# Ledger of designs, part 45: designed miniproteins, single chains, continued (4)

Each design is a single chain, and the fold is of that chain. pLDDT is the mean over its residues in the fold that is shown.

## One batch from the design tools (miniprotein)

Design m13531
Fold by ESMFold2-Fast:
Structure m13531 (fold): chain A 80 residues (1-80)
Amino acid sequence: MEEVERLLKEARELGDEITKLSEEIAQKYGDAHPKVIEASVLQIKVAVIITALQNSTDPEVIEEARKELERIKKELEKIK
């Protein structure tokens, strides 16, 4: 499924970006910094999307995953 493969790749890349940013903030400001906590919440959201996409090809699940990935990207830009 081309769309599912694309979204999975996007979600994994986004997860990696969030992890890297979280590590950079933690190194500079400490693990308890609010932005580290915010990044951790986004990491959980990405993991849920990856799990959903791996276990379903339902068009509604795919559409919901797409919308949530866009929301996570927007939230990540606010943390940067």
Scores: mean pLDDT 82

Design m13532
Fold by ESMFold2-Fast:
Structure m13532 (fold): chain A 97 residues (1-97)
Amino acid sequence: MSKEEIEREAELAMVLMAVAVLRLAAEREKAPERLIRTAEELADAIGRLGELPSVDPAVLERIRKLVLEAGRYFDAGDYEKALRLLEEALELAREAL
C-alpha cells in the first residue's frame, strides 16, 4: 500500500468517525429524526466512496470540515444549521460517486 493510499484510508476513517460521533450525540439528545437520518445517509455515502479505487482528497477534506462544523452548531443547539451542513456534505459525497 502506498503512502497516499494509507493517508486516504486514514481520512476516510476520520470522516466516518466524526459522522458516527455526531449521530450518537444526536440520538442521545433526541435531536430531530431528519438530522439522525441525514448523518446515517452520509455515513453510507462515505463508505461507498471508500470502495472506489480513487477519490479526490480535497472532496474528503471538504466533507470532513463540513461534518466538524455541523458538530459545532449541534453542540450550540442550532440543529437547523447542523442539518444544512450535513446535507451539503451528503451532496458533495454523492457528487463524487
Scores: mean pLDDT 82

Design m13533
Fold by ESMFold2-Fast:
Structure m13533 (fold): chain A 72 residues (1-72)
Amino acid sequence: AAAREAILQEAVKGANRILELSDDEELITKYVEELAKAVREALQIPDPAEALAFVRRKMDEIIEKVKKEVEK
């Protein structure tokens, strides 16, 4: 399996988590774009394990930001 497939699977999980936390189109767009940026950065990491760890960490950071925004 390609590292790209695993990274994209994590990205889909992240996007679904954002959609479960908010129905605000602007907030969803903002954080999905941040997740997409994290995926692009992860795909430039040569080590597949490090790339996957990077995207998972960035996803968790993004989800924490989304939770903070929806609590306003």
Scores: mean pLDDT 81

Design m13534
Fold by ESMFold2-Fast:
Structure m13534 (fold): chain A 72 residues (1-72)
Amino acid sequence: SLEEKIKELNEKLQELYAKAQAIADSLGLDPNQELTPEQLAQLEAQAQKELGDLIDEINALGEEVKKLLAEQ
């Protein structure tokens, strides 16, 4: 259902945020500060390496939610 997909997406987004925060901390980045393009690229590359599968799942769930919302 849409509600189940939203719940799963939210849970994975929270996990991604927590893990991304840990990566950002290791790189000396502040999540409350606007990142430079270089900092964003570095964070993205590290996140892809450590969280690639999770990011793929989030993207897939986001597309499913988007489709379900459009079909309502």
Scores: mean pLDDT 75

Design m13535
Fold by ESMFold2-Fast:
Structure m13535 (fold): chain A 68 residues (1-68)
Amino acid sequence: MTPEQQALFDLGQQKIAEGQALIAEGKALVAKGDASGDLELLLRGIGVVIRGIGLEFEGELLIKKAQE
């Protein structure tokens, strides 16, 4: 890869890792909200999962661009 392609690939991997961490955090919040009947906590957890999914998509697009 060129240095520019490597930088985009590295950024994409970082975004995917951040997204995976948020998805794990959000899933834990959803499980806690479900177990306690706390609808607010459950909905907050869902929001965190959605943010994580968005970061994973951003990372995948960056990796695809780096491979072009």
Scores: mean pLDDT 86

Design m13536
Fold by ESMFold2-Fast:
Structure m13536 (fold): chain A 59 residues (1-59)
Amino acid sequence: SSPLEEARRLNGQGIQAQQAGDLDAAIAAYQQAVEIRGRVLGDDHPDTLASRRQLADLQ
């Protein structure tokens, strides 16, 4: 799979973990999605910023 497909999968895992109340798993998944999206799309890309906002909400 492409890095962006992996980032989308990780973001989905983060949402599921957050809904289940597993904040540690959600943070880990969102951190990985931010890293991939930042590297591939750039830090200012809307998708990267959306992932960062999700992560920031849990910290």
Scores: mean pLDDT 86

Design m13537
Fold by ESMFold2-Fast:
Structure m13537 (fold): chain A 78 residues (1-78)
Amino acid sequence: MSDAEKAEEADAIPEEVKAEVQQLIDQAAAAFHAGDLDKAVEYLKQAADKLLSALSDPEFKEAVEQQAKGLIEQIKAA
């Protein structure tokens, strides 16, 4: 139930914010594939910040922050 509720809250994010986040994720992926890890991390941080600004639930914000940190550490390790 908790994971489904978090997914439903993600669906409540405005479409404009989703589009901006998706654009930043696409830019991060392109930078990662080009071997530019610094730019990939920067775009992922911007995407995470944009998502966190759109969220209202503090617990969901914390979960997103933890996932973003995990992704950033994976990129740094690559």
Scores: mean pLDDT 69

Design m13538
Fold by ESMFold2-Fast:
Structure m13538 (fold): chain A 87 residues (1-87)
Amino acid sequence: SSAERQRRAERELKAILAARMLTGDVKDVDIEAMAKLLGVSRSEVRKIIEEIRGLPPDEQKKRLMRLLGIGESEIEYGLKLRRETLA
């Protein structure tokens, strides 16, 4: 169904955004997408990114999982896609 396709696409987008935040390769388009997903301003997204960057690596993952409502498997999937896009 269209609803299942939308839910799948949203989970994939969240996974990709989390991976970009974790690898430090965040672009303006990523900030815009995050702002839409979270219902906040672009400036608030930038503040969230800076707060996450100040955390230890394990806490960065936990914070992103909580923020985006995704699991560790989604984070790993996003990181895999990131590696494949750069290859």
Scores: mean pLDDT 82

Design m13539
Fold by ESMFold2-Fast:
Formats: sequence, C-alpha cells, structure tokens
Structure m13539 (fold): chain A 97 residues (1-97)
Amino acid sequence: KEEKLEEKRKKLEEAEEELERLEKGEPLTVDGVELPAGREEQLKKLAEIAEVSVEEVEKQLERQKELVEFAKEALEKLEAGEITEEEAAKELKEMAK
C-alpha cells in the first residue's frame, strides 16, 4: 500500500540483478559490503559476515531467488488486473512469513 508499483518493480529488478551477478561470480556491492570477483570468494565473504557456513549462505541465496520470482509473478498479476494490491501484499507477507 505505501509503495507504488514502479518502486516495487525497481526493487525486484535490483534484487534479481544482484542475485544474477552473484551466480556469475561478478564483483558487486550488496548492502554496503563490497564483494570480490569469484563465486567461491563471494560466498566465503558472505558466510563470514553472517557468521554461518558457506552451505547456509547458498541455501539463503536459493531462498531469496525463489522469493524474488514469487514477487515478480505477483507484480505481473497486479499489472494485468488479475489480483488487487491488497491481495498481492497479503500473498507476499504470507510467503515471507
């Protein structure tokens, strides 16, 4: 409700781009943290920052990818008029738990 559809779209595009770059091992900055080139080095850096295992980071990234895909589908349905903004917001909150 408080965010406009264009803002939500931009955030999803940014999240998708970040996940794609991480998958390719491209250097990027996430939440103010500069990640080096190389997937293994990036996963290690994220694991150190989060104080979890590399395996756990990989699982979290897979989950984030699923959430982004779900949110994109919900936004597409909203733009097509198949669901209301309230329904989309409820589905996203339910998915995020």
Scores: mean pLDDT 73

Design m13540
Fold by ESMFold2-Fast:
Structure m13540 (fold): chain A 73 residues (1-73)
Amino acid sequence: SYQEDARKVAEALRAGAKEVKVGTVSAKAENDEAAQALADLFLGIADTGAEVKDLTFTTASGSTGSVTALPPP
């Protein structure tokens, strides 16, 4: 399911990946700070099943990331 794909993306981001795609779920992080923040977001998506299309994320320091988490069509 895309919720399990979101969990896999979160784990990859926590392990140091900056760009991850699993199924219809993808994340891109500018740096480690953004990657950790996105990992927390993706764990929330995995737990709730929330759908996110083309969200840009910005940390307090100005680091950016992008998110897509949608069920397959």
Scores: mean pLDDT 82

Design m13541
Fold by ESMFold2-Fast:
Structure m13541 (fold): chain A 107 residues (1-107)
Amino acid sequence: MEKEKAIEYAQLAVDYAEKGIEAFRAGDNERAAEYFLLSAQYAGVAAVHAESLGTDEAKKASEYFRKAAEYGELMAQHARAGDNERAVEYGRKAKEYGEKAIEILKS
């Protein structure tokens, strides 16, 4: 159950990051920031559920989910500041770390 919850919340985090990337490409920096903050929140929840599994693999996934959350928050900050180049970089990293963490949990 905890593994399934970690994956479920992580999939929500990745979905919101993707919506954030789409909003950002459309020029809606504020909506993009809102989506990435939701992504970061769900990545944080996924990290807690992954950590509760107590395995070395789950600990690594939890660390990657925390990185996804950190990059999601950085994306939101830079998007709101109009620093579009940094926002793109951090948004991409948020999605990549979330996806990598899911792969670890599914292996």
Scores: mean pLDDT 90

Design m13542
Fold by ESMFold2-Fast:
Structure m13542 (fold): chain A 100 residues (1-100)
Amino acid sequence: IEEHTKTAIENVETNKEVAIEEAGKLLEALKEKHPDITDADVDTMLALLEYLMEHNPEAAKYLIRGILALIQGKYEEAEELFRKAEELLAPLREEAEALV
């Protein structure tokens, strides 16, 4: 799990295909720990991650770390990492709104 997380993060900016493949393995591990997570949820998370890799790779790295924290039962850490990902996306939205 930690090796998949490290490989995903290292490849976010250099090889998105490898990053997505490794993140998919993390999401399967998350689904195993939280059986209420559906295949549709995994697909949605992968699509979001792919979007973030294209538009804000730093946010993608925080999302990947958050998924690992959830798998490890570190809920407070996961919440903070997800908040960081959201904060990195907020300036893009605010910048677009400020131009209107």
Scores: mean pLDDT 72

Design m13543
Fold by ESMFold2-Fast:
Structure m13543 (fold): chain A 94 residues (1-94)
Amino acid sequence: EKKKLEEEMKKYAQDGFRRALEIVGEAALKNKDKIDEAFQAMRLAAGAYGEALKDPEKAIELAKQMKSFPDAQERVIEVLKELIKKIEELKKKM
């Protein structure tokens, strides 16, 4: 059923977003003097994951704006790319 595939896509998006927040949170804990940059990175991650189902290209561009934590940015982009790939695979089954 189409609703089941939509629920699976939502679950993948939620799991990816949670992983992205864990990555950014870890970077923030190591750089406690950069708390404002950590909040900006979390907002960019939230925006990217919000766009992932509608505009994957814009989602990647938003994640690339997380410049304050380059290693965390790269890891978040990889998680986002995995999410986009899974969503595309599920859409092909519809």
Scores: mean pLDDT 77

Design m13544
Fold by ESMFold2-Fast:
Order: structure tokens, then sequence, then C-alpha cells
Structure m13544 (fold): chain A 85 residues (1-85)
């Protein structure tokens, strides 16, 4: 399954990536997309993952303490990633 990732930086700028994820539950696809984005950002270690709902997770970096919200839209197959203040 091809998924579009839209990364929204703290300054409001956006970066877009396309990745291929294996078939599975929506939450597992979202977690795999999160892992891919964190690797691209150079984040090697995760401190915590908070599942807010079936389409939304928050990941905290162990290295920086920064939080990232990952929201999945099943209609567009898009994962939006936002760095939280």
Amino acid sequence: MEVTIVYVDADGSTKEFKITLPEGSKILQLLQAAHFVLKKLGIEKVKSVEVLDDNTVIVTSAETGRRYRFTYDPETNTVTVTELV
C-alpha cells in the first residue's frame, strides 16, 4: 500500500514523502510510517508512543524530548506529521 507522508515543521514548512507499507491494520501502518519519518529526521531512539485513537499517535524522541503527532487520513492515504511545541 502506497502512503503519502506530509511533514509539517515547527516553522510551518512542509515536506512530502511517499512510502510503501505492507498490508495490515491502520494503526500498524501508521506506526511503520512514524518509524520511517523518525529515521529520516535522524531520530534513532523513541522514548514513548501514545495512541490517541485509531488514526492518531504521538511519538516522543528519547534524544531531544520533542513530540511528533502522526495523523492518518484513510480517504487520501496520507499521514500528516506535526512537530509539537
Scores: mean pLDDT 74

Design m13545
Fold by ESMFold2-Fast:
Structure m13545 (fold): chain A 100 residues (1-100)
Amino acid sequence: SELLELLEADGEGFLAEARAYLAAFPASAARLLADLARADTPLAAEMKAALEAGLAAYMELLRDHFAPLGPDYEKAGRVLVALARNPDISVEELREIARE
């Protein structure tokens, strides 16, 4: 995936992009919660509940839901969850998570 390629090629660039995404998330989360509340599906209800539980829980649900799309999507999800849980995590630790 483009995200995993960025992590390997430019770890600091990855951290800047991912942290910017996570920092913007509270504003986008309110809009996403409103959109999910309008969707009448079991998945939308589960995603809404996970997002209300916190960013890390939402990212874990996204990882698990999209894992069937391929190992790169699952790895990208794990990396983003790790960063959401620990903003001070090193590039080296994120790369190790991506290799699993």
Scores: mean pLDDT 67

Design m13546
Fold by ESMFold2-Fast:
Structure m13546 (fold): chain A 85 residues (1-85)
Amino acid sequence: SYLDRIRQNPNDGQAWFNLGQQYYNQGNYQLSIQYYQQSINANPNNYQLISQAYSYMSRSYKRMGNDDLSQYYSDLSRYYSDLYS
């Protein structure tokens, strides 16, 4: 499981991201945002993963009705996308 990967390596940003995706798909947007943030913290130089995590944080806030935070994280996603493109 992704939890087992994280227990073995807390810096496995991909495993944190995949946990975020699981909770996002279940409609648990608040918990998904927390796991996306852990993904970013675990891999601060993986700009592709950071861009994807911010994109899903943006979508999560949009689904929660927080348009200001949705826009903020959308802009961060674009910024990091530009860094690796």
Scores: mean pLDDT 90

Design m13547
Fold by ESMFold2-Fast:
Structure m13547 (fold): chain A 62 residues (1-62)
Amino acid sequence: DEISRLRREAENAEATARKYDQLAEDLKKQGAPPEKVQQASINAVAARLRAVGYRVELELLE
């Protein structure tokens, strides 16, 4: 079902965002180059935006 698929995709994107947030934090603690930390943060934001998109579609479908 479309609703079940969108919910799963939203949850997966939310999980991906959390993983990239954790990666950015770990990279900071390890003294990684700022560019790598920034890339992980950008990836987290991108995943969060995808999750919001899926959640909006879900709300429109009930």
Scores: mean pLDDT 86

Design m13548
Fold by ESMFold2-Fast:
Structure m13548 (fold): chain A 85 residues (1-85)
Amino acid sequence: SRRRLEEERRIGEEGRAGLKASEDKLGAGSLEGAKAVAEATKELDPELGPEVDENVARGEKDPRLAPGALVSNAVLGALARRRKA
């Protein structure tokens, strides 16, 4: 449980840092920024790969959705499900 909370913090911090860097260069909520965050998330936790890839695909299908927020929410949702399990 304590290790899981620390892992959540690490994934969250890395995801936020990646998203902020992408926002500064590519614009807030850009699909390219979302893909960068997804790639960083998969490198930190490969088990989250399907969740972040699905949300990148949703952003590609509907650009009106904020792809960066979709990917961030997917990471948080997956971590919340792990807490329940």
Scores: mean pLDDT 62

Design m13549
Fold by ESMFold2-Fast:
Structure m13549 (fold): chain A 69 residues (1-69)
Amino acid sequence: ELREKIAKEDIEALKNNDVSKIAHPKVREILSKYPADTKLEDLPEETRQKIRDILKELDYPEEVINLVK
């Protein structure tokens, strides 16, 4: 239930390219090192890969993982 709710919020944030709205603690910890207005495309590839890996561990659909490019 909690996992499903977090996933829905994160999916919506990724679709809107709003990194500040990503709810999952592991993703927020990574993003907290960057300015609040930082877009996903402006993150280093290593950081985007870490986010993709976290989403894979959380069983997010491939279509959502691909939004992180």
Scores: mean pLDDT 66

Design m13550
Fold by ESMFold2-Fast:
Structure m13550 (fold): chain A 57 residues (1-57)
Amino acid sequence: MEEEMERLAKELGTSLEAARAWAATVGLSREELLEILREAARNKESAAEVRARMHRA
């Protein structure tokens, strides 16, 4: 899971640490963050788009 999250965060042009900080700000679990990152990678979303989705949730 950690390795997959790191890979997905890097594909979005960010770090796992940054992605976790965003998730913590909006109260998302590790599992919810992973699902969001997977969908973002599938849709070729930017880091800004991922943040927008987290805040919408």
Scores: mean pLDDT 75

Design m13551
Fold by ESMFold2-Fast:
Structure m13551 (fold): chain A 77 residues (1-77)
Amino acid sequence: TDLELAVKYAEKGIEYAKKGNVKEAAHYVGLAVGHLARAAGSPDPDAIGRAQEAYLLKKSPKEIEEEARKVKEAARE
């Protein structure tokens, strides 16, 4: 399901953020947000995910990890 994919991609985002890989971390959190948006019935979930990826590319690994954890928790609720 979209929520299961959001959890999986958020976990990948946490993994890459812990390794200091901003590009991969931002990409996977973007995918997680996109799937979360799709589950919520958003009209363009892929655009929402891409916007979040672009935003996170400017953030530190720690900030990306924190965002990924929030997305994972939202997808589990």
Scores: mean pLDDT 88

Design m13552
Fold by ESMFold2-Fast:
Structure m13552 (fold): chain A 106 residues (1-106)
Amino acid sequence: DIEKDLEAAKNADVDTEHARFVRPLLKMLEEGKSREELEEWLAERLGVPVSTVRELLSKSLEELLAEAREAAAAGDQERARVLLAIALAKEVIEFYEKFKEEKAKK
């Protein structure tokens, strides 16, 4: 149930780092923030250029996760962290877009 999953995500425990990242992103999506505003927020939060965020968000989830594993295996923990955060953001954005689409078609 997408509606139940969305409510669970909003009410996630803020004591986890994952919840602290997902909750602000969901709030921005609910407020109707543009794709450009989301990309700027991710760039600021992750300490990378907006161009890097745009490039990474254009990749598939599978590609992002594969590159994250490769970076971690090479000892590049910062790149692995950025790739995993973008992968998570991509999942949250796609989840919310599906939620909006289902609700709009009522």
Scores: mean pLDDT 74

Design m13553
Fold by ESMFold2-Fast:
Structure m13553 (fold): chain A 82 residues (1-82)
Amino acid sequence: SERETELFIEQVKKMIEIMKKQIEEMDEKRAKGLRKTLRGYLVDQYESIHDPEDQKRLLEMIRSLLDEDTYKAILEEIEKRK
């Protein structure tokens, strides 16, 4: 349902915001590891969605919150797992 998709996207958004804050507070070596974990988490969330329209909504939200390089890395990982 549309409400279920909205709630799911909101939960993923909150997780991104929490992890972004943690990354900003870490040294670069630890931050690199957490960025990799965040990317893997987001790819897993994308793959859990079966509706292409909902997948697109998730990617649009991710793109709005993350830098372009991180967003491109997520798209590359999604393609690699196909």
Scores: mean pLDDT 84

Design m13554
Fold by ESMFold2-Fast:
Order: structure tokens, then sequence, then C-alpha cells
Structure m13554 (fold): chain A 93 residues (1-93)
């Protein structure tokens, strides 16, 4: 995989996250974002991976704050935790 392919996969994963409607879809899309970010970081694009993860966290926190569905809110908050853990892992690389 090239860095350009990894970046495109990360963008696709973030788009899936934005279109996720169920708790299961949110958590799966968040895992896909983490996987793509780790791949992008492993190809030397750490700063770009962290920037995109922070953008995704900002989106998820806004959605969690505005959600009236308690199960969806829990999934959004768990997704934020997963993405924050990914940033810490990338910074440790």
Amino acid sequence: MTAEEALERMREAFDKLKNAKTPEEVLQAARDVVTAAMQLASLGRKDEAIRLLREAIEYLEKQAKNSTDPELKKALEEAVRLLRAAIEAIEAM
C-alpha cells in the first residue's frame, strides 16, 4: 500500500463514519479509521494521520453532544476513546 492509498482509505473510513446511523456502524467505522490511520503513520505520515484523527474526534464529540439516543451516544463516546488511543499509539511510534 502506498501512502496515497492509505490516505484515501482513511478518507473513505471517515466518510463511512459520517454516514453511520447505528451504534454498530459507528464502532466499525471508527475501527476502520484507526486501522487506516495506523497504516498511514507506518508509511511515515504520522502528522497527517494524527491531524485526520483529531478531525474525526471533533466530529464524533459534536455528534455525541447532540445525540438523544443513549446507545448511539455511548458508541460515539467509545469511538472517541478508540481514536484518542490511536493518537497516543502513533505518537509513541
Scores: mean pLDDT 86

Design m13555
Fold by ESMFold2-Fast:
Structure m13555 (fold): chain A 80 residues (1-80)
Amino acid sequence: MSKEELIENTKFALTVLKAAYPDLTREELERAVNTILTHYKNQGLSDEDIEEIRKELEKYIDEILATPVDQLRAEVAARS
């Protein structure tokens, strides 16, 4: 999996998670990201790539927290 594919797949997973559990906080979403990134680090991704992916996903968490849940659910339905 490329870094770009990993970012896109993780963004979709975060969107699904927030759409399913609208009360999820920033801290809970960041914890999910940390779990995913630890998995990829263990698969041999470099610390530089992990840091770049983390920054991208943290920006995305800001976006999904600002997005209405109905819009997130529509995005999930469109990709399902």
Scores: mean pLDDT 82

Design m13556
Fold by ESMFold2-Fast:
Structure m13556 (fold): chain A 100 residues (1-100)
Amino acid sequence: KRVLTKEEAEYEIELLKELLEEFINYLKTEDLSKEEVEEEVTNLTDFMVDRLKWMKERGADESLIEKFKKIVIEYLKEIKKLYPHVSKIIDEGIKKIEEI
């Protein structure tokens, strides 16, 4: 396994912001049911946990790991505010992210 460079890790964080903004837009525009939103949010939180673990395993700087966590948590809190019915899923996701 190759160590992730600082530039590569910073680029991953940039892509993360774009992905999260697109995801929120998707939830707002697709007229999804409550159950579909729950599934999509569950998949997103699992993906973010896996991605954060991947960055850590690749030797990303601790400061970049903390920046990634902060960004993901902020967007998850925004989703929770827009869709209160997924609060439990989001709270569990935030806990998993913070434990990494």
Scores: mean pLDDT 84

Design m13557
Fold by ESMFold2-Fast:
Structure m13557 (fold): chain A 81 residues (1-81)
Amino acid sequence: SIDTRIETLLEYARKNIKDEEILKKLEEAAELFKEGKMEEMVKILQEILDKYPNNKVVEDFAKGLYLLAQEQGLEVPNLPR
């Protein structure tokens, strides 16, 4: 299920990131995804990626949410690199 895949991404982030500010932002992105607020989700993910360039866990999390959105037929602007 989507909820299981989102929770797996959040568990991966929680295990590898100790910064509570980053984790809060990733959890906000996941919640926006569940609400169908794709533009707001992209904005939060882009802010995190810009603040933490070359953070593999953040990149994997963002890519995971974008892939899930695409699989659900949701239009996602400005995919993270």
Scores: mean pLDDT 78

Design m13558
Fold by ESMFold2-Fast:
Formats: C-alpha cells, structure tokens, sequence
Structure m13558 (fold): chain A 92 residues (1-92)
C-alpha cells in the first residue's frame, strides 16, 4: 500500500510538472501557477485521499485550460492512459 502511495504521488508530481511547463510554453501564466501549486500539494500528500484531491484539482485546471493538453496524438494518448491508471487506483 505505501508503494502504491509513493508511485501515485510520483506520477501526479510529474504530471503536474509537465503540465506546468506546457502552460508556461504557451504563455498561460495563470495555468502554470495553478499547476505549480498542485505539484507542491502532490509532493506533500500523505494519503490516497490527499492524492485524490490533487487529481481532482488537476482535472479542474485542465477543464479551465484545455490548451495545456498536448496537441500531439501520441503525447495526448500517453496522458490519457496515465490518467486512467491513476483514476482507477484512486477509485475515481
């Protein structure tokens, strides 16, 4: 169980970091700041409940800034597969 928590935390931290970089590259400074905040929350998460809250916040930011989603079919597919794995593990 602790191994799953650490793996999910690592995945969410990396996802938030990647989205922050994409937002910054697109000039979406507000989105970049929101992803940076969520990344810090993921790094401090101590439970699956904390990670579930982080995941829901990432979804909310992406819904607000869909431009952050990769235009590349391969990159978008990878993001969706990782998201599905995380959501299944978190019971969302």
Amino acid sequence: MEELLERLRQVLVESAREMEERARAKGLEEAAAEFAEVRREAERARSLEDLRAVRERIKAILDKYPEVIPASRAAAMDLRLVAAEVDAALGV
Scores: mean pLDDT 76

Design m13559
Fold by ESMFold2-Fast:
Structure m13559 (fold): chain A 67 residues (1-67)
Amino acid sequence: EEEVREALKEAIRKYVEEKGLPVPSDEDIDATVERIINHLSEDEARKTLEEMGVPEELIEKALELRK
């Protein structure tokens, strides 16, 4: 669980850096991860993670955390 969240935070940071955007605060990244896991639908979460270039294996693990 924690390991998957940490990997998602790392993927988000890399995506932002690749786009040349300012790196978000840790609290903003944590909020984004929680939104993806707990607030978006499964389809919306998958789409968001795919758009950020998250590996499919990590996407599946993130979706398994949804309840």
Scores: mean pLDDT 75

Design m13560
Fold by ESMFold2-Fast:
Structure m13560 (fold): chain A 57 residues (1-57)
Amino acid sequence: MKYKVLKDITGNLGEVLPLKKGDIVTSEQLKELADKLGIPYNLLESLLLKEGIIERI
Protein backbone atom coordinates (compact mmCIF):
# COMPACT_ATOMS: atom_id res chain seq x y z
CA MET A 1 0.00 0.00 0.00
CA LYS A 2 1.16 3.57 -0.69
CA TYR A 3 0.60 6.87 1.12
CA LYS A 4 1.12 10.50 0.14
CA VAL A 5 2.71 12.79 2.76
CA LEU A 6 0.58 15.94 3.09
CA LYS A 7 2.89 17.92 5.40
CA ASP A 8 6.45 17.78 6.76
CA ILE A 9 6.98 15.64 9.85
CA THR A 10 8.92 17.44 12.58
CA GLY A 11 9.98 16.83 16.17
CA ASN A 12 10.74 13.31 17.41
CA LEU A 13 9.16 11.63 14.35
CA GLY A 14 11.33 13.74 12.03
CA GLU A 15 14.44 12.60 13.90
CA VAL A 16 13.62 8.89 13.30
CA LEU A 17 12.48 9.01 9.65
CA PRO A 18 12.16 12.43 7.97
CA LEU A 19 9.11 12.55 5.69
CA LYS A 20 8.52 15.60 3.47
CA LYS A 21 5.32 17.01 2.00
CA GLY A 22 4.79 15.42 -1.41
CA ASP A 23 6.71 12.21 -0.61
CA ILE A 24 5.21 8.83 -1.44
CA VAL A 25 5.78 6.27 1.31
CA THR A 26 5.07 2.54 1.35
CA SER A 27 3.51 0.42 4.10
CA GLU A 28 7.00 -1.12 4.54
CA GLN A 29 8.48 2.32 5.32
CA LEU A 30 5.73 3.02 7.87
CA LYS A 31 6.35 -0.40 9.45
CA GLU A 32 10.05 0.48 9.79
CA LEU A 33 9.15 3.81 11.44
CA ALA A 34 6.71 2.05 13.80
CA ASP A 35 9.41 -0.50 14.74
CA LYS A 36 11.86 2.34 15.51
CA LEU A 37 9.21 4.04 17.69
CA GLY A 38 8.31 0.78 19.47
CA ILE A 39 4.62 0.95 18.52
CA PRO A 40 2.35 -1.22 16.34
CA TYR A 41 2.26 -0.32 12.64
CA ASN A 42 -1.56 -0.07 12.61
CA LEU A 43 -1.48 2.44 15.50
CA LEU A 44 1.09 4.64 13.72
CA GLU A 45 -0.86 4.45 10.43
CA SER A 46 -4.14 5.40 12.18
CA LEU A 47 -2.47 8.31 14.01
CA LEU A 48 -0.85 9.75 10.87
CA LEU A 49 -4.11 9.40 8.90
CA LYS A 50 -6.15 11.03 11.71
CA GLU A 51 -3.66 13.94 12.00
CA GLY A 52 -3.79 14.50 8.22
CA ILE A 53 -0.05 13.85 7.84
CA ILE A 54 -0.61 11.10 5.26
CA GLU A 55 -3.38 9.88 2.97
CA ARG A 56 -3.86 6.53 1.20
CA ILE A 57 -3.39 6.54 -2.60
Scores: mean pLDDT 76

Design m13561
Fold by ESMFold2-Fast:
Structure m13561 (fold): chain A 86 residues (1-86)
Amino acid sequence: PPLPSGEEIIAEAERRIDRIVAETLKRVAELEAAGKKKEAEFEREVGEGLVGIVYGVARRLAEKLGDEEALARLEELEARARAELA
């Protein structure tokens, strides 16, 4: 199948990462409200791992295109997501 463009890779990665962050923060807030601090910490780590998987896939696709701008933008998206999950 044809590879997606750099812009398509960024858009898909951003959509998936934003969803992971939103779902993770919602679960963390619900667990913290219930006094389940250890479970909340576990869910943050799961969310960070999922962000890493999406970033890794998108980075490999951008590397195949030789799109250095897409690689830089993906790195910024991953850094932003990790900061939001901290």
Scores: mean pLDDT 89

Design m13562
Fold by ESMFold2-Fast:
Structure m13562 (fold): chain A 95 residues (1-95)
Amino acid sequence: SLVDVAKKYALKELKKRFPNAELLGVKVIKLSDDVTEVIVTGEDKENNTLIQVTVLIDKKNKTVHITISAINKVTGEIKSEQETLSIEEVKKKAE
């Protein structure tokens, strides 16, 4: 399913960008018949950083919106990156 592809992609991005992060959880939220959100949360305890990878699947437009946010628990600094990919690009990158 596209949800499983999105989970795989999000987990891969978490490990790639934050190799020391522990997986805290995975949430799947159906927002509509055409829109599903996958949220992967991790924590890099050594660097006091909480990470959230959000993958928003838009079936109607055949696009996926990725947001990667990192919160430094000591400084309160939030850094985020956003990317939009096609569903086909996400499938390729998840494999």
Scores: mean pLDDT 89

Design m13563
Fold by ESMFold2-Fast:
Structure m13563 (fold): chain A 68 residues (1-68)
Amino acid sequence: SPIEERMRKAAEYLLENSDNPALKEAAKKMLEALDAGDLETAERYFLRALGLASREGLYDGVVSLLRS
């Protein structure tokens, strides 16, 4: 679905732009959940990744990827 593809792009963006191990782990877990079709788990890790991304100034970049 379009939302799943945007979530995947957001996770890839975070993996490329962060060196925070906790954020990278959340992004990897999100991708694993998306590949498994577990949207509830993917959303949980997505929210965790957003919280961590806000502390690194990456929040606006993620939001921009989700808007179209």
Scores: mean pLDDT 82

Design m13564
Fold by ESMFold2-Fast:
Structure m13564 (fold): chain A 94 residues (1-94)
Amino acid sequence: GDIQQALDISKNAQTKDQLIQGIDIIRDAARKKKVNGPIVNNIDRARDAIKNGDIDSAIDHLDNAIRIAETQKVDQGFIDAMRSARNSAIKLKK
């Protein structure tokens, strides 16, 4: 996936389906970059939480993925895309 595309989709997500689209692109990019398994696991759990309407759990899982990515100094664009998805999840909760 294109990290810039994931960032743009996540920023503009107004529905759970649109947020899932952004997260799926982040996940594809993580797979292509062979990103650490715990990061991918938290992204997958966030996706499932959004699908089930558990936005609080989704935010927690995205926060965990971001924290691990920051400690491992993963590409900043990837971290920014995850933060964008997290911010859109917060907006969907309101």
Scores: mean pLDDT 83

Design m13565
Fold by ESMFold2-Fast:
Structure m13565 (fold): chain A 69 residues (1-69)
Amino acid sequence: SDGEHYRRQSEVLEESGRELREESKRLYKEAEETPDPEKSEKLRKKGDELEKFSDRLFGLSKEYRDKAG
């Protein structure tokens, strides 16, 4: 059924969102521990991009969960 499909897609998107959120946190930690300011800035920017992507996936997960009923 469509509801089962949407539930599975919601779960996959939520899992992917969590993975990206954790990767973003790791990049921020690496940025704090990096003595090179230029490398630190690049790591923070990458972390920001992954956090934005994670937020988007969580949003899509919610939409699919809502469609599942």
Scores: mean pLDDT 87

